# Designed miniproteins, single chains, continued (3): the designs that were tried, part 106

Each design is a single chain, and the fold is of that chain. pLDDT is the mean over its residues in the fold that is shown.

## One batch from the design tools (miniprotein)

Design m11896
Fold by ESMFold2-Fast:
Structure m11896 (fold): chain A 109 residues (1-109)
Amino acid sequence: DEIGRDLYDLAVRLLKEGKPFEEIVAELMAKLYEYYKRNDPAAKAILDHGMTEEQKKLAEEIYEAMKNGDREKAVELAKKFIEVGHKPFGEGTNPAVVIYNYAKEKLAA
């Protein structure tokens, strides 16, 4: 999975740089949404079928904030995205948190 590898490599790089969790989530969501904007089939599957409408809207807002250089707003939105993604009845898992946790575990080994 080219998207999965690209997001994993991004997460590993940001973890090695000592970036905080919420900032890493914001960067990963912005990158995933960039693929979605390019009409990538895997990104469309993740957002259109793996996310709630609220999660998908937050992903869009994180992408726009990052694109506009508003890093503080992107981090604030990422915190909200993390909170919404932890709801047990959420239709999709939070893919940025899943990738972050996997990268963190690999670096700890």
Scores: mean pLDDT 79

Design m11897
Fold by ESMFold2-Fast:
Structure m11897 (fold): chain A 81 residues (1-81)
Amino acid sequence: SPVEEETKKVLESLEKIEDEELFRLAALTYAQYVLKSSDDPEVREKARELMEAVRAGAPREEILKLIEELGKLLTKAEEKK
């Protein structure tokens, strides 16, 4: 799926950001973009969860897990169309 390939590339790109501040800013921007672009309620809820985790100072591992989960939900939402 093109969406699956895109979401995997996003995860890989974010994971490669070594600077913690830039990583958090990129993760927050990605979540905001998904919220603006998706009307799927499960996707929107996960994107909000990601935004709140970043703002709360959650560990990198938790943020990456949320990005991965968001990517899986985006792929499933596209397959339902």
Scores: mean pLDDT 84

Design m11898
Fold by ESMFold2-Fast:
Structure m11898 (fold): chain A 55 residues (1-55)
Amino acid sequence: MSEEEKERIAKELAEALSQIADPAQREAWLASLRAYYARHHPEMVPVVERTAALV
């Protein structure tokens, strides 16, 4: 993925995570995102981890 695409996805993920009020639901969704990107887009794993650190 391009750096611009990674930034766009990071912003979208951060916005989506901020809409989840329940911390347990947020963690479950983050775990799913980590598993998905580790399997299909390993280059996105650092982006997902940075986004997770913000919430």
Scores: mean pLDDT 77

Design m11899
Fold by ESMFold2-Fast:
Structure m11899 (fold): chain A 107 residues (1-107)
Amino acid sequence: APAPPPQGLLITLSPRLVEAIRAGLPLTPELLAELEIHTSGSGGRVGEVLAVFAERLAGVRSGADLAAALAEVRETAARLGVELRVESDPAAIAAGLAELEAVAAAN
């Protein structure tokens, strides 16, 4: 079979969420709602990665929980060939969005 079309996923952390993690504060559902998810590409692979993230995110209460959830998302993305970025810096977020646009253009 030909190689599947490229798919990308960018997860961004808000400044408030990053500061809560650095301060060792509990992560509330309101803070976790500040996570932004950007996707590119066609097909079900990114949907499978997002399903894993959603399931794990429901159990997140701390920075350590979020790190564990993101580690499982990275493992799933790697297994399915989805290009994953997790970014909190504005310049890195802009770069990640440009990479998603390139993935979209390649499809």
Scores: mean pLDDT 78

Design m11900
Fold by ESMFold2-Fast:
Structure m11900 (fold): chain A 80 residues (1-80)
Amino acid sequence: SAEEAAEAARAAVAAAKGASEELAERAAEAALAGDAKAAAEAGLEAARAATEAGGAASGAGAAIAVIGATIDSGATFAAG
């Protein structure tokens, strides 16, 4: 049913959000340690996870995809 699909999409978005938050935390830790490359890589992985979840659950995941894109932009500027 549509509700079952929505529940599955919500679970996927929540899981990807958790993964993105963990990767973002690792990026922050790496940046504080002075490892810009590791920070950028972790940030990009977080952005990919959030964007993929957003694509899979377009309605519910839109905010997550936007957050992912923002993290990606920040990581790119930090690395460049």
Scores: mean pLDDT 57

Design m11901
Fold by ESMFold2-Fast:
Structure m11901 (fold): chain A 70 residues (1-70)
Amino acid sequence: MKSDEELLEELKKLLEEMIEAIKNKDWETFKELKKKIIELDDELDETGSEEVLEEAQKLKIEFKKELDKL
């Protein structure tokens, strides 16, 4: 099992890579990253503490703001 800290770090990394894939018009990488994020989201929903879920939500809000600028 991944720790809560590892799950949050992985989510942040995947979201950053997803923004870069969009900027580069790398739709194959984007699709693969989206699948990984969905799998990570399922893991967070099952094993994550309330604090971890709040931090994950914050990362997703920041990602959406960055995406809206593109």
Scores: mean pLDDT 79

Design m11902
Fold by ESMFold2-Fast:
Structure m11902 (fold): chain A 90 residues (1-90)
Amino acid sequence: SEAERAAEEAEAAAREGVELALEGMRVAEEKGDREALLRAIGAALSAIGAEVHARLAAKRGDAEGAERAREEARRALEAAREALEEAREG
């Protein structure tokens, strides 16, 4: 279904976002960069939220909710990539 496809895409993006955010946290901790650490934590929480929303939408057959979760996951993944880049550069 459309809900299942969107939810699967959202879950995949959210999982990648969590992995990148965790790496950002590791790099920030190694550098002692508190601001980069907090940014990476924020990105991880956003990605986790998107995964939860995707799972709930899939369980309910909510195609619109799944599409919103996909967009949330995409933005969380972008934030995680940015947080990791800043942790590496800063």
Scores: mean pLDDT 88

Design m11903
Fold by ESMFold2-Fast:
Parts: sequence; structure tokens; C-alpha cells
Structure m11903 (fold): chain A 64 residues (1-64)
Amino acid sequence: AAKVNTVIEGETIEELGKKVSAALAPVKDTDPQGVLEAIEKMQEARKEGKTRIKIEAEAGAPAK
């Protein structure tokens, strides 16, 4: 299966959240579980003072 791997980084936790939401918009309907896992990584990053996370989600397999 095709996977999307993206590293999102912001100067603040709030900016990170906005960027993550934008990056997840195209995969919200395709991989809701991956979206939830990305949100949990965001919460962990906030707790640890990190402003960078890696998102993994399955995009539809358009061409192969």
C-alpha cells in the first residue's frame, strides 16, 4: 500500500497544529486511523516541548 510520510515542524505548538491539520486534510477520509495517530503524536510533542512530528498515513493507490 502507498504511504505518505511527512515531517511537520512549526515555531510554536499552535503553528504545528495548524500545519498538521492542513497536511492531514487530503487523508482525513482515506486513513482516519493515521490521522488519530498523528494527533496523539502532536499531544506527545506538546508534552515534551517538541515542535516537530512525523506523519504516516495511507493515501489511495492511484497509479502503480
Scores: mean pLDDT 67

Design m11904
Fold by ESMFold2-Fast:
Structure m11904 (fold): chain A 62 residues (1-62)
Amino acid sequence: MEEAARLLKEKGGLSEEEARRMAEGLARAKQSGPAGATTAVGELMRDYGLSREEAEEIVELA
């Protein structure tokens, strides 16, 4: 959670509150199964311009 929010701020340009909310949403998506995690990675890359490696790390840490 904390690490994912930090990376969302540093790499994605999100505010502290936005990053925290996003990290919580990503954690829930991961718990939905592999499809949820894959979708979250794609959304981070598309919407925030993150690399695949950055998006995968953020989802893993959420």
Scores: mean pLDDT 79

Design m11905
Fold by ESMFold2-Fast:
Structure m11905 (fold): chain A 62 residues (1-62)
Amino acid sequence: SAALEEARKKAKELAEEAVKKLMEANPGSTGTVEKVSEFVYRGTVKSPDGTLTFDVDARDFL
């Protein structure tokens, strides 16, 4: 549905923005966003101090 497509788009954009902000807060880090399931995007930020991971579920926007 159009609502589900928009929800997935919002989830991806939110994950990408969150990774960008986390990289800005953690200098020297690297960041990635990956689709881990039909509804979930995973952000990963790797820094010298450790690895931060979070999931964004598109269903939260339905």
Scores: mean pLDDT 86

Design m11906
Fold by ESMFold2-Fast:
Structure m11906 (fold): chain A 75 residues (1-75)
Amino acid sequence: SLKERARRLLRGVEVAKENPENKALRALIAQELRETAREAERQGDLETARYFREAAKAVEAGDLERAIEILRELL
């Protein structure tokens, strides 16, 4: 479910925040956030897709705290 993906990705962002040198982890998380946004869009859940896209942008910008804030709104 999208909520299960949101919980997993939130945990991933928290781990990335604790490991700022791990750029590969941040890139993987941003990619998974974009994939999950596309899945939400395919399901017709445009609001949830928007949250995942905003979280992906935050991760790509290195703003992990903002990504955590956005993902918590989905839970």
Scores: mean pLDDT 87

Design m11907
Fold by ESMFold2-Fast:
Structure m11907 (fold): chain A 95 residues (1-95)
Amino acid sequence: GDQYFSNGDYDSAIQSYQQRIQQNPNDAQSWLNLGNAYNAQGNYDQSISYYQQAIRLDPSLTPSALRGIGSAYFLQGNTDLGRQYFDRANELDGL
């Protein structure tokens, strides 16, 4: 997609989630959503950090966060780590 237009959409989402985290730093869902937005922008290192924070605050988000981390590693060219994280997420979904 066009990075110029997609960045504007993601910047709005990021600002919203950052405001939520400022009001409630324990809002694990906002940390997960922030990870997703940064991953979509190609800021993979930052997205991984936010996914890890979401897991730390709410372990029930672990499968979703691990898929996000796996995607980030795949897109950075670390396919071995990407596969490991996707495999772990699939196992945790109980199927």
Scores: mean pLDDT 83

Design m11908
Fold by ESMFold2-Fast:
Structure m11908 (fold): chain A 55 residues (1-55)
Amino acid sequence: EKEEFIKAVPEDVERLVKAYQKLGLSEEEARKLARDGILFIAKASNIEIPDEALK
C-alpha cells in the first residue's frame, strides 16, 4: 500500500545505506544511492514521496 511504503521509506533508506557501506561506499555516497534507489522504485510504482520522508 502507498501509505505503508511511504512510512517505511526512512527504514528502507537506512537499510540500503548500511548495505552500500558494507560494499565499501562512504556514508554520504551510500545515502545518496539509497535515496535515488527509493525514489526510482516510488516513481515506477506511481508513488510520490514527501521531502520530509527523505530527511
Scores: mean pLDDT 76

Design m11909
Fold by ESMFold2-Fast:
Structure m11909 (fold): chain A 57 residues (1-57)
Amino acid sequence: SEIAKFLKEKHGVTEEQVKRILELAKEDPELARRLLKKYLGLSDEEIDKLLEEAAKL
């Protein structure tokens, strides 16, 4: 997915960490949004794409 590639290439996130981020985003999207903004500096638009992908899992 484009979001997984972005996280790996721009933020140095591992494949396993991407999986955990998507699981968190599916279970608690509000917490995922706060953590991604705080620790990775993602924009709301980038987070919205990630949450959309997680919801389809």
Scores: mean pLDDT 80

Design m11910
Fold by ESMFold2-Fast:
Structure m11910 (fold): chain A 64 residues (1-64)
Amino acid sequence: EKKKELEELKEQYDKQKAELGKQIQEGKAKYGSHENWPQEEKQALGKQAKKAGELQFKIEELEK
């Protein structure tokens, strides 16, 4: 039960990390350094990073 849940969370985390990495690369290509990003893009990146952190926390809790 926990093993299946952990596997599903790890899959979601990998997908979230891939999306976050893509968003960072696209932002750098479009705007340059993070300091030069529009506020809206900075907020969007922050939300994606928070989601990845929440998934990591759930994985760590289940590995306990």
Scores: mean pLDDT 79

Design m11911
Fold by ESMFold2-Fast:
Structure m11911 (fold): chain A 78 residues (1-78)
Amino acid sequence: DALTQQRLDMAAEATPVIREAEKVIAELRKAGKFDYVEEINALLDKLTAAINAGDVDAARQYIKELEELIKKAREELA
């Protein structure tokens, strides 16, 4: 069905950013930057909810927000 296909496509599209988020969370925890860990986890939760709901527009917006937050977090780690 269309909703199942949308969820699968969105999950595939989100996989690279979720993997990058997992890596950066580990480094942020080592650095004691827990505020960034909380922000990334909140966006991951929103992304998961959007994917499960089949909300393509919301999922893509959260992917973009995660990419931007990960970039900012990496600047803090440098």
Scores: mean pLDDT 85

Design m11912
Fold by ESMFold2-Fast:
Structure m11912 (fold): chain A 85 residues (1-85)
Amino acid sequence: SAAERAERLEIMGKLLAEYSKYVQKLLDEVRKKHSPEEAEAIKAEIDRLSAELTAQLNDLVQKGASEEELRELVKRAKEKIEEII
């Protein structure tokens, strides 16, 4: 239903906001530990993964995925980022 889709969009918005905060903190640490060139390369890869996550979350919302499925997708995205850093 439209109401259920709106609820999933609100959940997605909250998850993306917390994810963005997490990524910002990690990028600050990357800038402290890496050269400017290395930090920019790591940022580019994280930005690519973040764009992929946003696209995948939007697709799942359209398909009627549960809150649990949305949370699991964000968790896996964070794990991938931790492997890069």
Scores: mean pLDDT 87

Design m11914
Fold by ESMFold2-Fast:
Structure m11914 (fold): chain A 83 residues (1-83)
Amino acid sequence: SEEEFNRLIREAIRAVEEATKDLPPSQRAALAMAVALHAVGLYLEGKSLEEIAQEVIDFINSLPISPEKKAAAAERVREAARR
């Protein structure tokens, strides 16, 4: 549903913001916007929440951040997609 997608996208944005909190504010904002726009595009294409969550996780895994921050952010996105 749109409500479930809105929950997933909010959690994905929060996960990216938390994972990138030590980066410059402009870079953090750009990465949060990039994940939000990518997720919205997939949703408009009719992708499932599980497919959208996986694409968001793949995006997080491409970021220049520590493995620990990637794992924490990915788990937050997976948790949001399971509900």
Scores: mean pLDDT 85

Design m11915
Fold by ESMFold2-Fast:
Structure m11915 (fold): chain A 60 residues (1-60)
Amino acid sequence: GEELLEKARELAREVAREKLAEGASPMDAIEAAARELVEKFGLSEGVARILAAEAVLEEL
């Protein structure tokens, strides 16, 4: 539902900020955030990667 996607976006932004602050590349930050979204929310890899990419781009 909408609540699931909202929480997924919040987690993606959190992971993106953390990984970029640690010196990860944008691509590595996307993969890390996408992995967390798949594991915690059961999202497909495609959807998780889109949300992760959106979050990383917002932090650049």
Scores: mean pLDDT 84

Design m11916
Fold by ESMFold2-Fast:
Structure m11916 (fold): chain A 98 residues (1-98)
Amino acid sequence: SEKKRKIAQLLTAMDILIAGAESERELSERAKELRKKYLEARKKLIEALDAGDAEAGVKAAEELKKYAVELAEELGDEELKRAVEEISDEIIELLKSL
């Protein structure tokens, strides 16, 4: 599916942006906890996509957005926060249109 490919590309873009922001500073314990929750939500999203479960995919993407935004806020990175909000919203819209 073209939409599934686009979701995978958007997830990769978000992973790269988060990794870049994390590489520029020493991570707090809170940032490490939020990264773990982000990765768990990301895994759930991939599992939902593989299963063809759009409803589970939307729920996982909403969790992914929540933890990506909270992580960006913990890192004090306003540009990252805007980027992960936009990418997450596009992923959610693509999932709802599957």
Scores: mean pLDDT 89

Design m11917
Fold by ESMFold2-Fast:
Structure m11917 (fold): chain A 99 residues (1-99)
Amino acid sequence: MEEELDREVRRALAAMLLGIGNSLLKQGKYEEAAEVYKRAVELAEGIDPQLVAEAYTNLGIAYLKLGKYEEALKWFQKALEIDPDNEKARKLIEEVKKL
């Protein structure tokens, strides 16, 4: 159906944006990475919960690198709400709470 084609296109674009965000994060471009991850979430929301959870986790890491600890916690908690078994998000929440 046309709706399924739209979902697959948005999922593919979100996956590409997640990859771009990961590259920006690795380069230390934390503000740019955060913007790209937010766009990935917008495209994948309601379509791919695992991709959204990964994007939220990495968005939290970008904010953590920017020293925005409260924002980082918010995004890690959103990731854990979608994927309760996300050990990476859970560990990052514990680490930020020690700061």
Scores: mean pLDDT 86

Design m11918
Fold by ESMFold2-Fast:
Structure m11918 (fold): chain A 73 residues (1-73)
Amino acid sequence: AMAEREAARREQFDAEVEEGVKVLKSAVHLTIAKEALEEKRDPSIVQDALDELRKLGDEETIARLEKLVEEYK
């Protein structure tokens, strides 16, 4: 009984940590790419950020970054 409750709590905690890390990674990549676009730095920085966001499956952040790329063309 106690072991099952502790396992469920650990799984929930691990899921929350994983989701939090994913959100932070997406935010970092978006920020780096946005700064690279604003400073007109190497386009590979923006492409690397898009590739990392695709690995994370963050479609909303990908769409937001693609819109920024269009605005800075």
Scores: mean pLDDT 77

Design m11919
Fold by ESMFold2-Fast:
Parts: sequence; structure tokens; C-alpha cells
Structure m11919 (fold): chain A 100 residues (1-100)
Amino acid sequence: MLSRITVTGDLSPAAASMIAQAMLDAGALKVRLYDEKGNLIAEFTPATSLEDIVKAVLPYKSIGRIEGIVPEDKAEEAAEAALRAARFAGDTVEVEIEPL
């Protein structure tokens, strides 16, 4: 089964890049980034390089939401990885896990 991890906050491009990479490293199959208006900015997979993640987010002043699609058995690990990445970047986030 799959779970959706939703990370919400006023995220810098650096925080968004670190969170997206951390979720992918934790086993996310797909990570989507949205602006503060809810528009899709970018979609990443495990095949996406860190360089391409950074280039995708750099044009934006802030990222409003990040969604990760993960195997259910990796959902808690991915959520914890996102929280650690946000804390390292100095940003405050809310994280939700929902079954798909």
C-alpha cells in the first residue's frame, strides 16, 4: 500500500530542496512541490539528481507544500526525514501522513 506525506510551511528554496532529497532518500517514489497558491512547481522521482532539484526550486521565493508518495512501511521514516531536513534548514513545518 502507499501513503502520502504532506509537508506544509513557508519554505525557503534551500529547505524545500533538502526536504525533497531527504524524502527521496527515505524511499519516496515521487515528491511534488507546490507554491503558496497551490500550483505545482515540480515533480521529482528517485532518478532526479540533487542538481536538478535545486535548479527547479531556485526561481521561487518560497514553497508552500511538499507531497511525498511513499510505500506505507516507509511513511514514518520519510516523515521523520522531512522534519529533520526542515529543522536543519531552520524552517518550521507541519507534517501529515495519510494512507492512499
Scores: mean pLDDT 84

Design m11920
Fold by ESMFold2-Fast:
Structure m11920 (fold): chain A 72 residues (1-72)
Amino acid sequence: AAAVDENTLLSELLVKVLKGEITPEQAAEELRRRAGLDITPEEVENLVKRIEKMRQGGHDGAAAIAAALAAA
């Protein structure tokens, strides 16, 4: 699978964390199990914080996630 597949899953799970549907811990576990990403709950929290910062800067949802991932 291309890196786009991992980013798609990451984006979906980060949106769920932002909505309060799942915890950062649950998102990290799903990413490890489904995409093989070695990611911690703390890293998920940091990405969520970056997304919120990007949203405050005028980026919406998926665009904020893409910008945060590009900055990492």
Scores: mean pLDDT 72

Design m11921
Fold by ESMFold2-Fast:
Formats: sequence, structure tokens, C-alpha cells
Structure m11921 (fold): chain A 96 residues (1-96)
Amino acid sequence: AALAAEINAQSSGVITARAEGDALVVTVKVPGLPYEVRITVRADGSVEVKLIDTSTAQPREISPEELRASDTEEAWNLEVAYALGLILGGITARDL
């Protein structure tokens, strides 16, 4: 709860955090691109990372396999964003 409030206070909307029951959900916007990284840290210490395409009216999850199939610079940058999300989620779970 305290960590979610601190993230929200400092991020100017680029990073947002909320508590959902026993889970912490952190959303990070990818600068200049219609994508978000969503990190869910659960009370049991499990971490889930999703890349979300926000370019359409209905946001959709992009799989790591879909990114690998694209073989573009944009796909590479999104894979890096996904990997950073996993690292951030792991750090957050350790601090809970």
C-alpha cells in the first residue's frame, strides 16, 4: 500500500500503482508508443508481467512469441521493456 502511494506521487502518470486485494499492480507507459507494461505482484510473491497494446479502443495483451516473430527494432524495444518489467516486478516482490 505505501509503495503504491509513493510510486503514484512521483511518476506524473507515466508509472501508476494500485492495490487490488492482496496484489500490487504497477502500470508503466512506454514513452512515445501506444504500449503499457503491466506488472502484478501477488501476496504469495508471484510476479506476472504483461505487455498491453493501447493503440485500439480495446487494449490487448501482446505475447513474447508475437514480439519475437516481428523481428523489428520496435519489437526489440518492446522485448526490452518486457524484460525490465520482469526485473522491476522481482524487486517489488522482494520488498513486500
Scores: mean pLDDT 66

Design m11922
Fold by ESMFold2-Fast:
Structure m11922 (fold): chain A 64 residues (1-64)
Amino acid sequence: HMEGEILRALAAMLLGIVKSTKGASPEKIEKVEKLYEELQKAVNSGDLETARKKFEELLKLVKE
């Protein structure tokens, strides 16, 4: 439970950073928002494996 909430909080922070970044493309923002939604669904269903996978995808996308 704690792990899922931490992943959700960190993902929300990353989404906020991307949305506030000058020059972030609409396509990148949309992809980040989709990953955040998928992460939230995984956390809500108790699927921590999927939540971790979605968080890793989010981190990779943010670094691009």
Scores: mean pLDDT 80

Design m11923
Fold by ESMFold2-Fast:
Structure m11923 (fold): chain A 72 residues (1-72)
Amino acid sequence: VDFENPTLEQAEELKEKGDKYFEEGDLEKAREYYEKALELLKKLPDTEEVRKLILEIEIKLGIIDIMDVVLG
């Protein structure tokens, strides 16, 4: 088993970085940080806080995917 256990706080920090890049229009970096946050969240216990963060990130990733398709 891996030595380091991810924490909810680490996932929240990654999500916040993704949000900042999303607001700046850097969709590539936003996606990178959101995907990192989702990877950590999927390893955490299934709590309401974890579910909420996953949903919020998935919504943002969906918006990025639509923008990528529309913009080429």
Scores: mean pLDDT 78

Design m11924
Fold by ESMFold2-Fast:
Structure m11924 (fold): chain A 75 residues (1-75)
Amino acid sequence: TADIYRDLGRYYLNKGEYEKAIEYFKKAIELDPNDARAYVDLGIAYLKMGKKEEAEKWFKKALEIYPDNKRAKEL
């Protein structure tokens, strides 16, 4: 399920395996495109890789899904 992929993404993010974390967050979004949390987590992974422009894209998508998302408001 989408939540399991998001949890796996968080696991790899915590291990510093950002590329693998991104892959799992994208799988979570593929299964549940309305999960704003997965978009936020994906943005965080890109930020940790120094890809600010890509991170902003995903934070913006999270904000469109759930406008009160505090992390996405840092766009």
Scores: mean pLDDT 80

Design m11925
Fold by ESMFold2-Fast:
Structure m11925 (fold): chain A 57 residues (1-57)
Amino acid sequence: DVSDLSKMTQEQIDAILDHIIEYGTEEQKEKAKEAKKLKDIEKRKEKLKEIAKLASE
């Protein structure tokens, strides 16, 4: 479950972000690119939560 971000490795998070950059909306792509610039894994997880929320709304 992609909502269980607390258990994800940095590599798994990066793979999801790369997928969003290729297939997401323009807004999702921009947020995913921002997340990849972050070195802090927790900040990357927060950006992924924002992207997931956009897909649900």
Scores: mean pLDDT 73

Design m11926
Fold by ESMFold2-Fast:
Structure m11926 (fold): chain A 73 residues (1-73)
Amino acid sequence: AVERARREGEEVLERLRAAGASEEDLELARRAGEHAVRAAEALEAGDDAAAQEHLARAAELLRSIAPALERAA
């Protein structure tokens, strides 16, 4: 789960770079990816509450860069 979250985060960052996303959008995407990894780690540790909080933060960050994500799709 953790390695999958890291790989998916790297793929999103690569698509954003290819689409010409700003450094600010790339930083927000990186933060979202870090929260996704922490959520996966929390799930493996049995901490569902921490996992839900990190997933919510990742989703919020991704929503803030939705126009950049749409250009990268």
Scores: mean pLDDT 81

Design m11927
Fold by ESMFold2-Fast:
Structure m11927 (fold): chain A 89 residues (1-89)
Amino acid sequence: SELEKKIQELKDKLNEYFEKMKEYARKGPGGAYKQLKENPNVRAFVEGLDPEFLKEIEKNADKGTEEDGKKAVEYAEQARKLYNEIKKL
């Protein structure tokens, strides 16, 4: 159905943005930790989808650049918006 195709397209985009978030968060775990702490709704979303990854980032919060952390949270917010759109369908 057209609805099933739309849901799959949104899931594919969600997965793409979530993987980009992980990439940037691993480059800048300190920046990512700071940005997630300042954005609790985004932190809760990431924890809900991948709690082990969030623990990995928090354990490395003394490392990396703030710029990479900001990009990670931007991708997490895009993924969260897609997740909310899927839930409304």
Scores: mean pLDDT 86

Design m11928
Fold by ESMFold2-Fast:
Structure m11928 (fold): chain A 58 residues (1-58)
Amino acid sequence: GEVIMTEEARALMVEKMRELGIPERRIEAYLEALDFVENETDEEAIRAKLEEARARAA
């Protein structure tokens, strides 16, 4: 099957990230990237958004 991030999967990921002590700003960056990717059809735009989120996570 295809990998798609559902609302439940997002909630679980956020919970696990908080449990690991990941800062809220990093969690928010990942969620924004996932929401963008889910609604975007342009692969270049998706790549740019993921790179931005990754940089903010660092």
Scores: mean pLDDT 68

Design m11929
Fold by ESMFold2-Fast:
Structure m11929 (fold): chain A 63 residues (1-63)
Amino acid sequence: GAAGRAAIAEARRLAEEVLERDPEAGQGLLKGLAVVESLDPDSEAALTMALAVRHEAEKVLAE
């Protein structure tokens, strides 16, 4: 649904921001996000995994 797609989009934005600061961590997050994007975006699994990628990205970006 819209919520799952929004979560995936936000996770991608943050993962790309991580890639600029920590290329290895950012590449790992983008690989994880590619798996999430291969799932049904309306599934609970896609939403849960997108939120996990977002959480890991936020941890790297915390000063």
Scores: mean pLDDT 79

Design m11930
Fold by ESMFold2-Fast:
Structure m11930 (fold): chain A 74 residues (1-74)
Amino acid sequence: SPLVEGLRQLYDQMVAAGASNEQIAAALAWAASQVLDPATYAEVRAILDEGVAENKIDEAFERVLALVERALAS
């Protein structure tokens, strides 16, 4: 999926640049908002917000990829 590949590339670039968890979450949420339906986007946003709150952005990112891949496999 181009979105899954794009999200992974965005995440890797932001981590390499030393971006904060909040900056990473905001960028991923913005990218997801451009292509996902509102219900799936709400789930992505909730996962990212939890990852920021728990300082587990890496785990949250993998959960987002799994959710996005499942949502697009229709």
Scores: mean pLDDT 86

Design m11931
Fold by ESMFold2-Fast:
Structure m11931 (fold): chain A 59 residues (1-59)
Amino acid sequence: PKPASELTEEEKLLIAKVVHLRNQGLSLEQIAEKLGISRSTVERLLERYDAIVAAERAA
């Protein structure tokens, strides 16, 4: 488990792309195929995004 402050630029871009593609109506499997990652990685990135959003709104 890595702290959110250690997110790499690549991870930030992947999270942004995953969220954008999901908003376009793509399934997790389609997003995984487009980004060349596993479906489990897409799910993990979305959980990480949710945690970041929750932390930002908790202040």
Scores: mean pLDDT 75

Design m11932
Fold by ESMFold2-Fast:
Structure m11932 (fold): chain A 67 residues (1-67)
Amino acid sequence: SLTPLEKKVLEEIGKLGRASAAEIAERLGVSQSTVTKALNKLKEKGIVEEIKKGKTTYYVVKDPVKA
């Protein structure tokens, strides 16, 4: 099961398509460290993936592949 914070983090990524921890933190009004901990738990559960673009790390939700 997901915590309320993990659910809100997923909702923000879903709205943006991809998001950095900093963007999510700003939108939710919480610290980047709080968001990063939630993102790490979501990655451990296989719900989100990291995408690295240059020096910035983005996160995306694992959606079902639509053929």
Scores: mean pLDDT 80

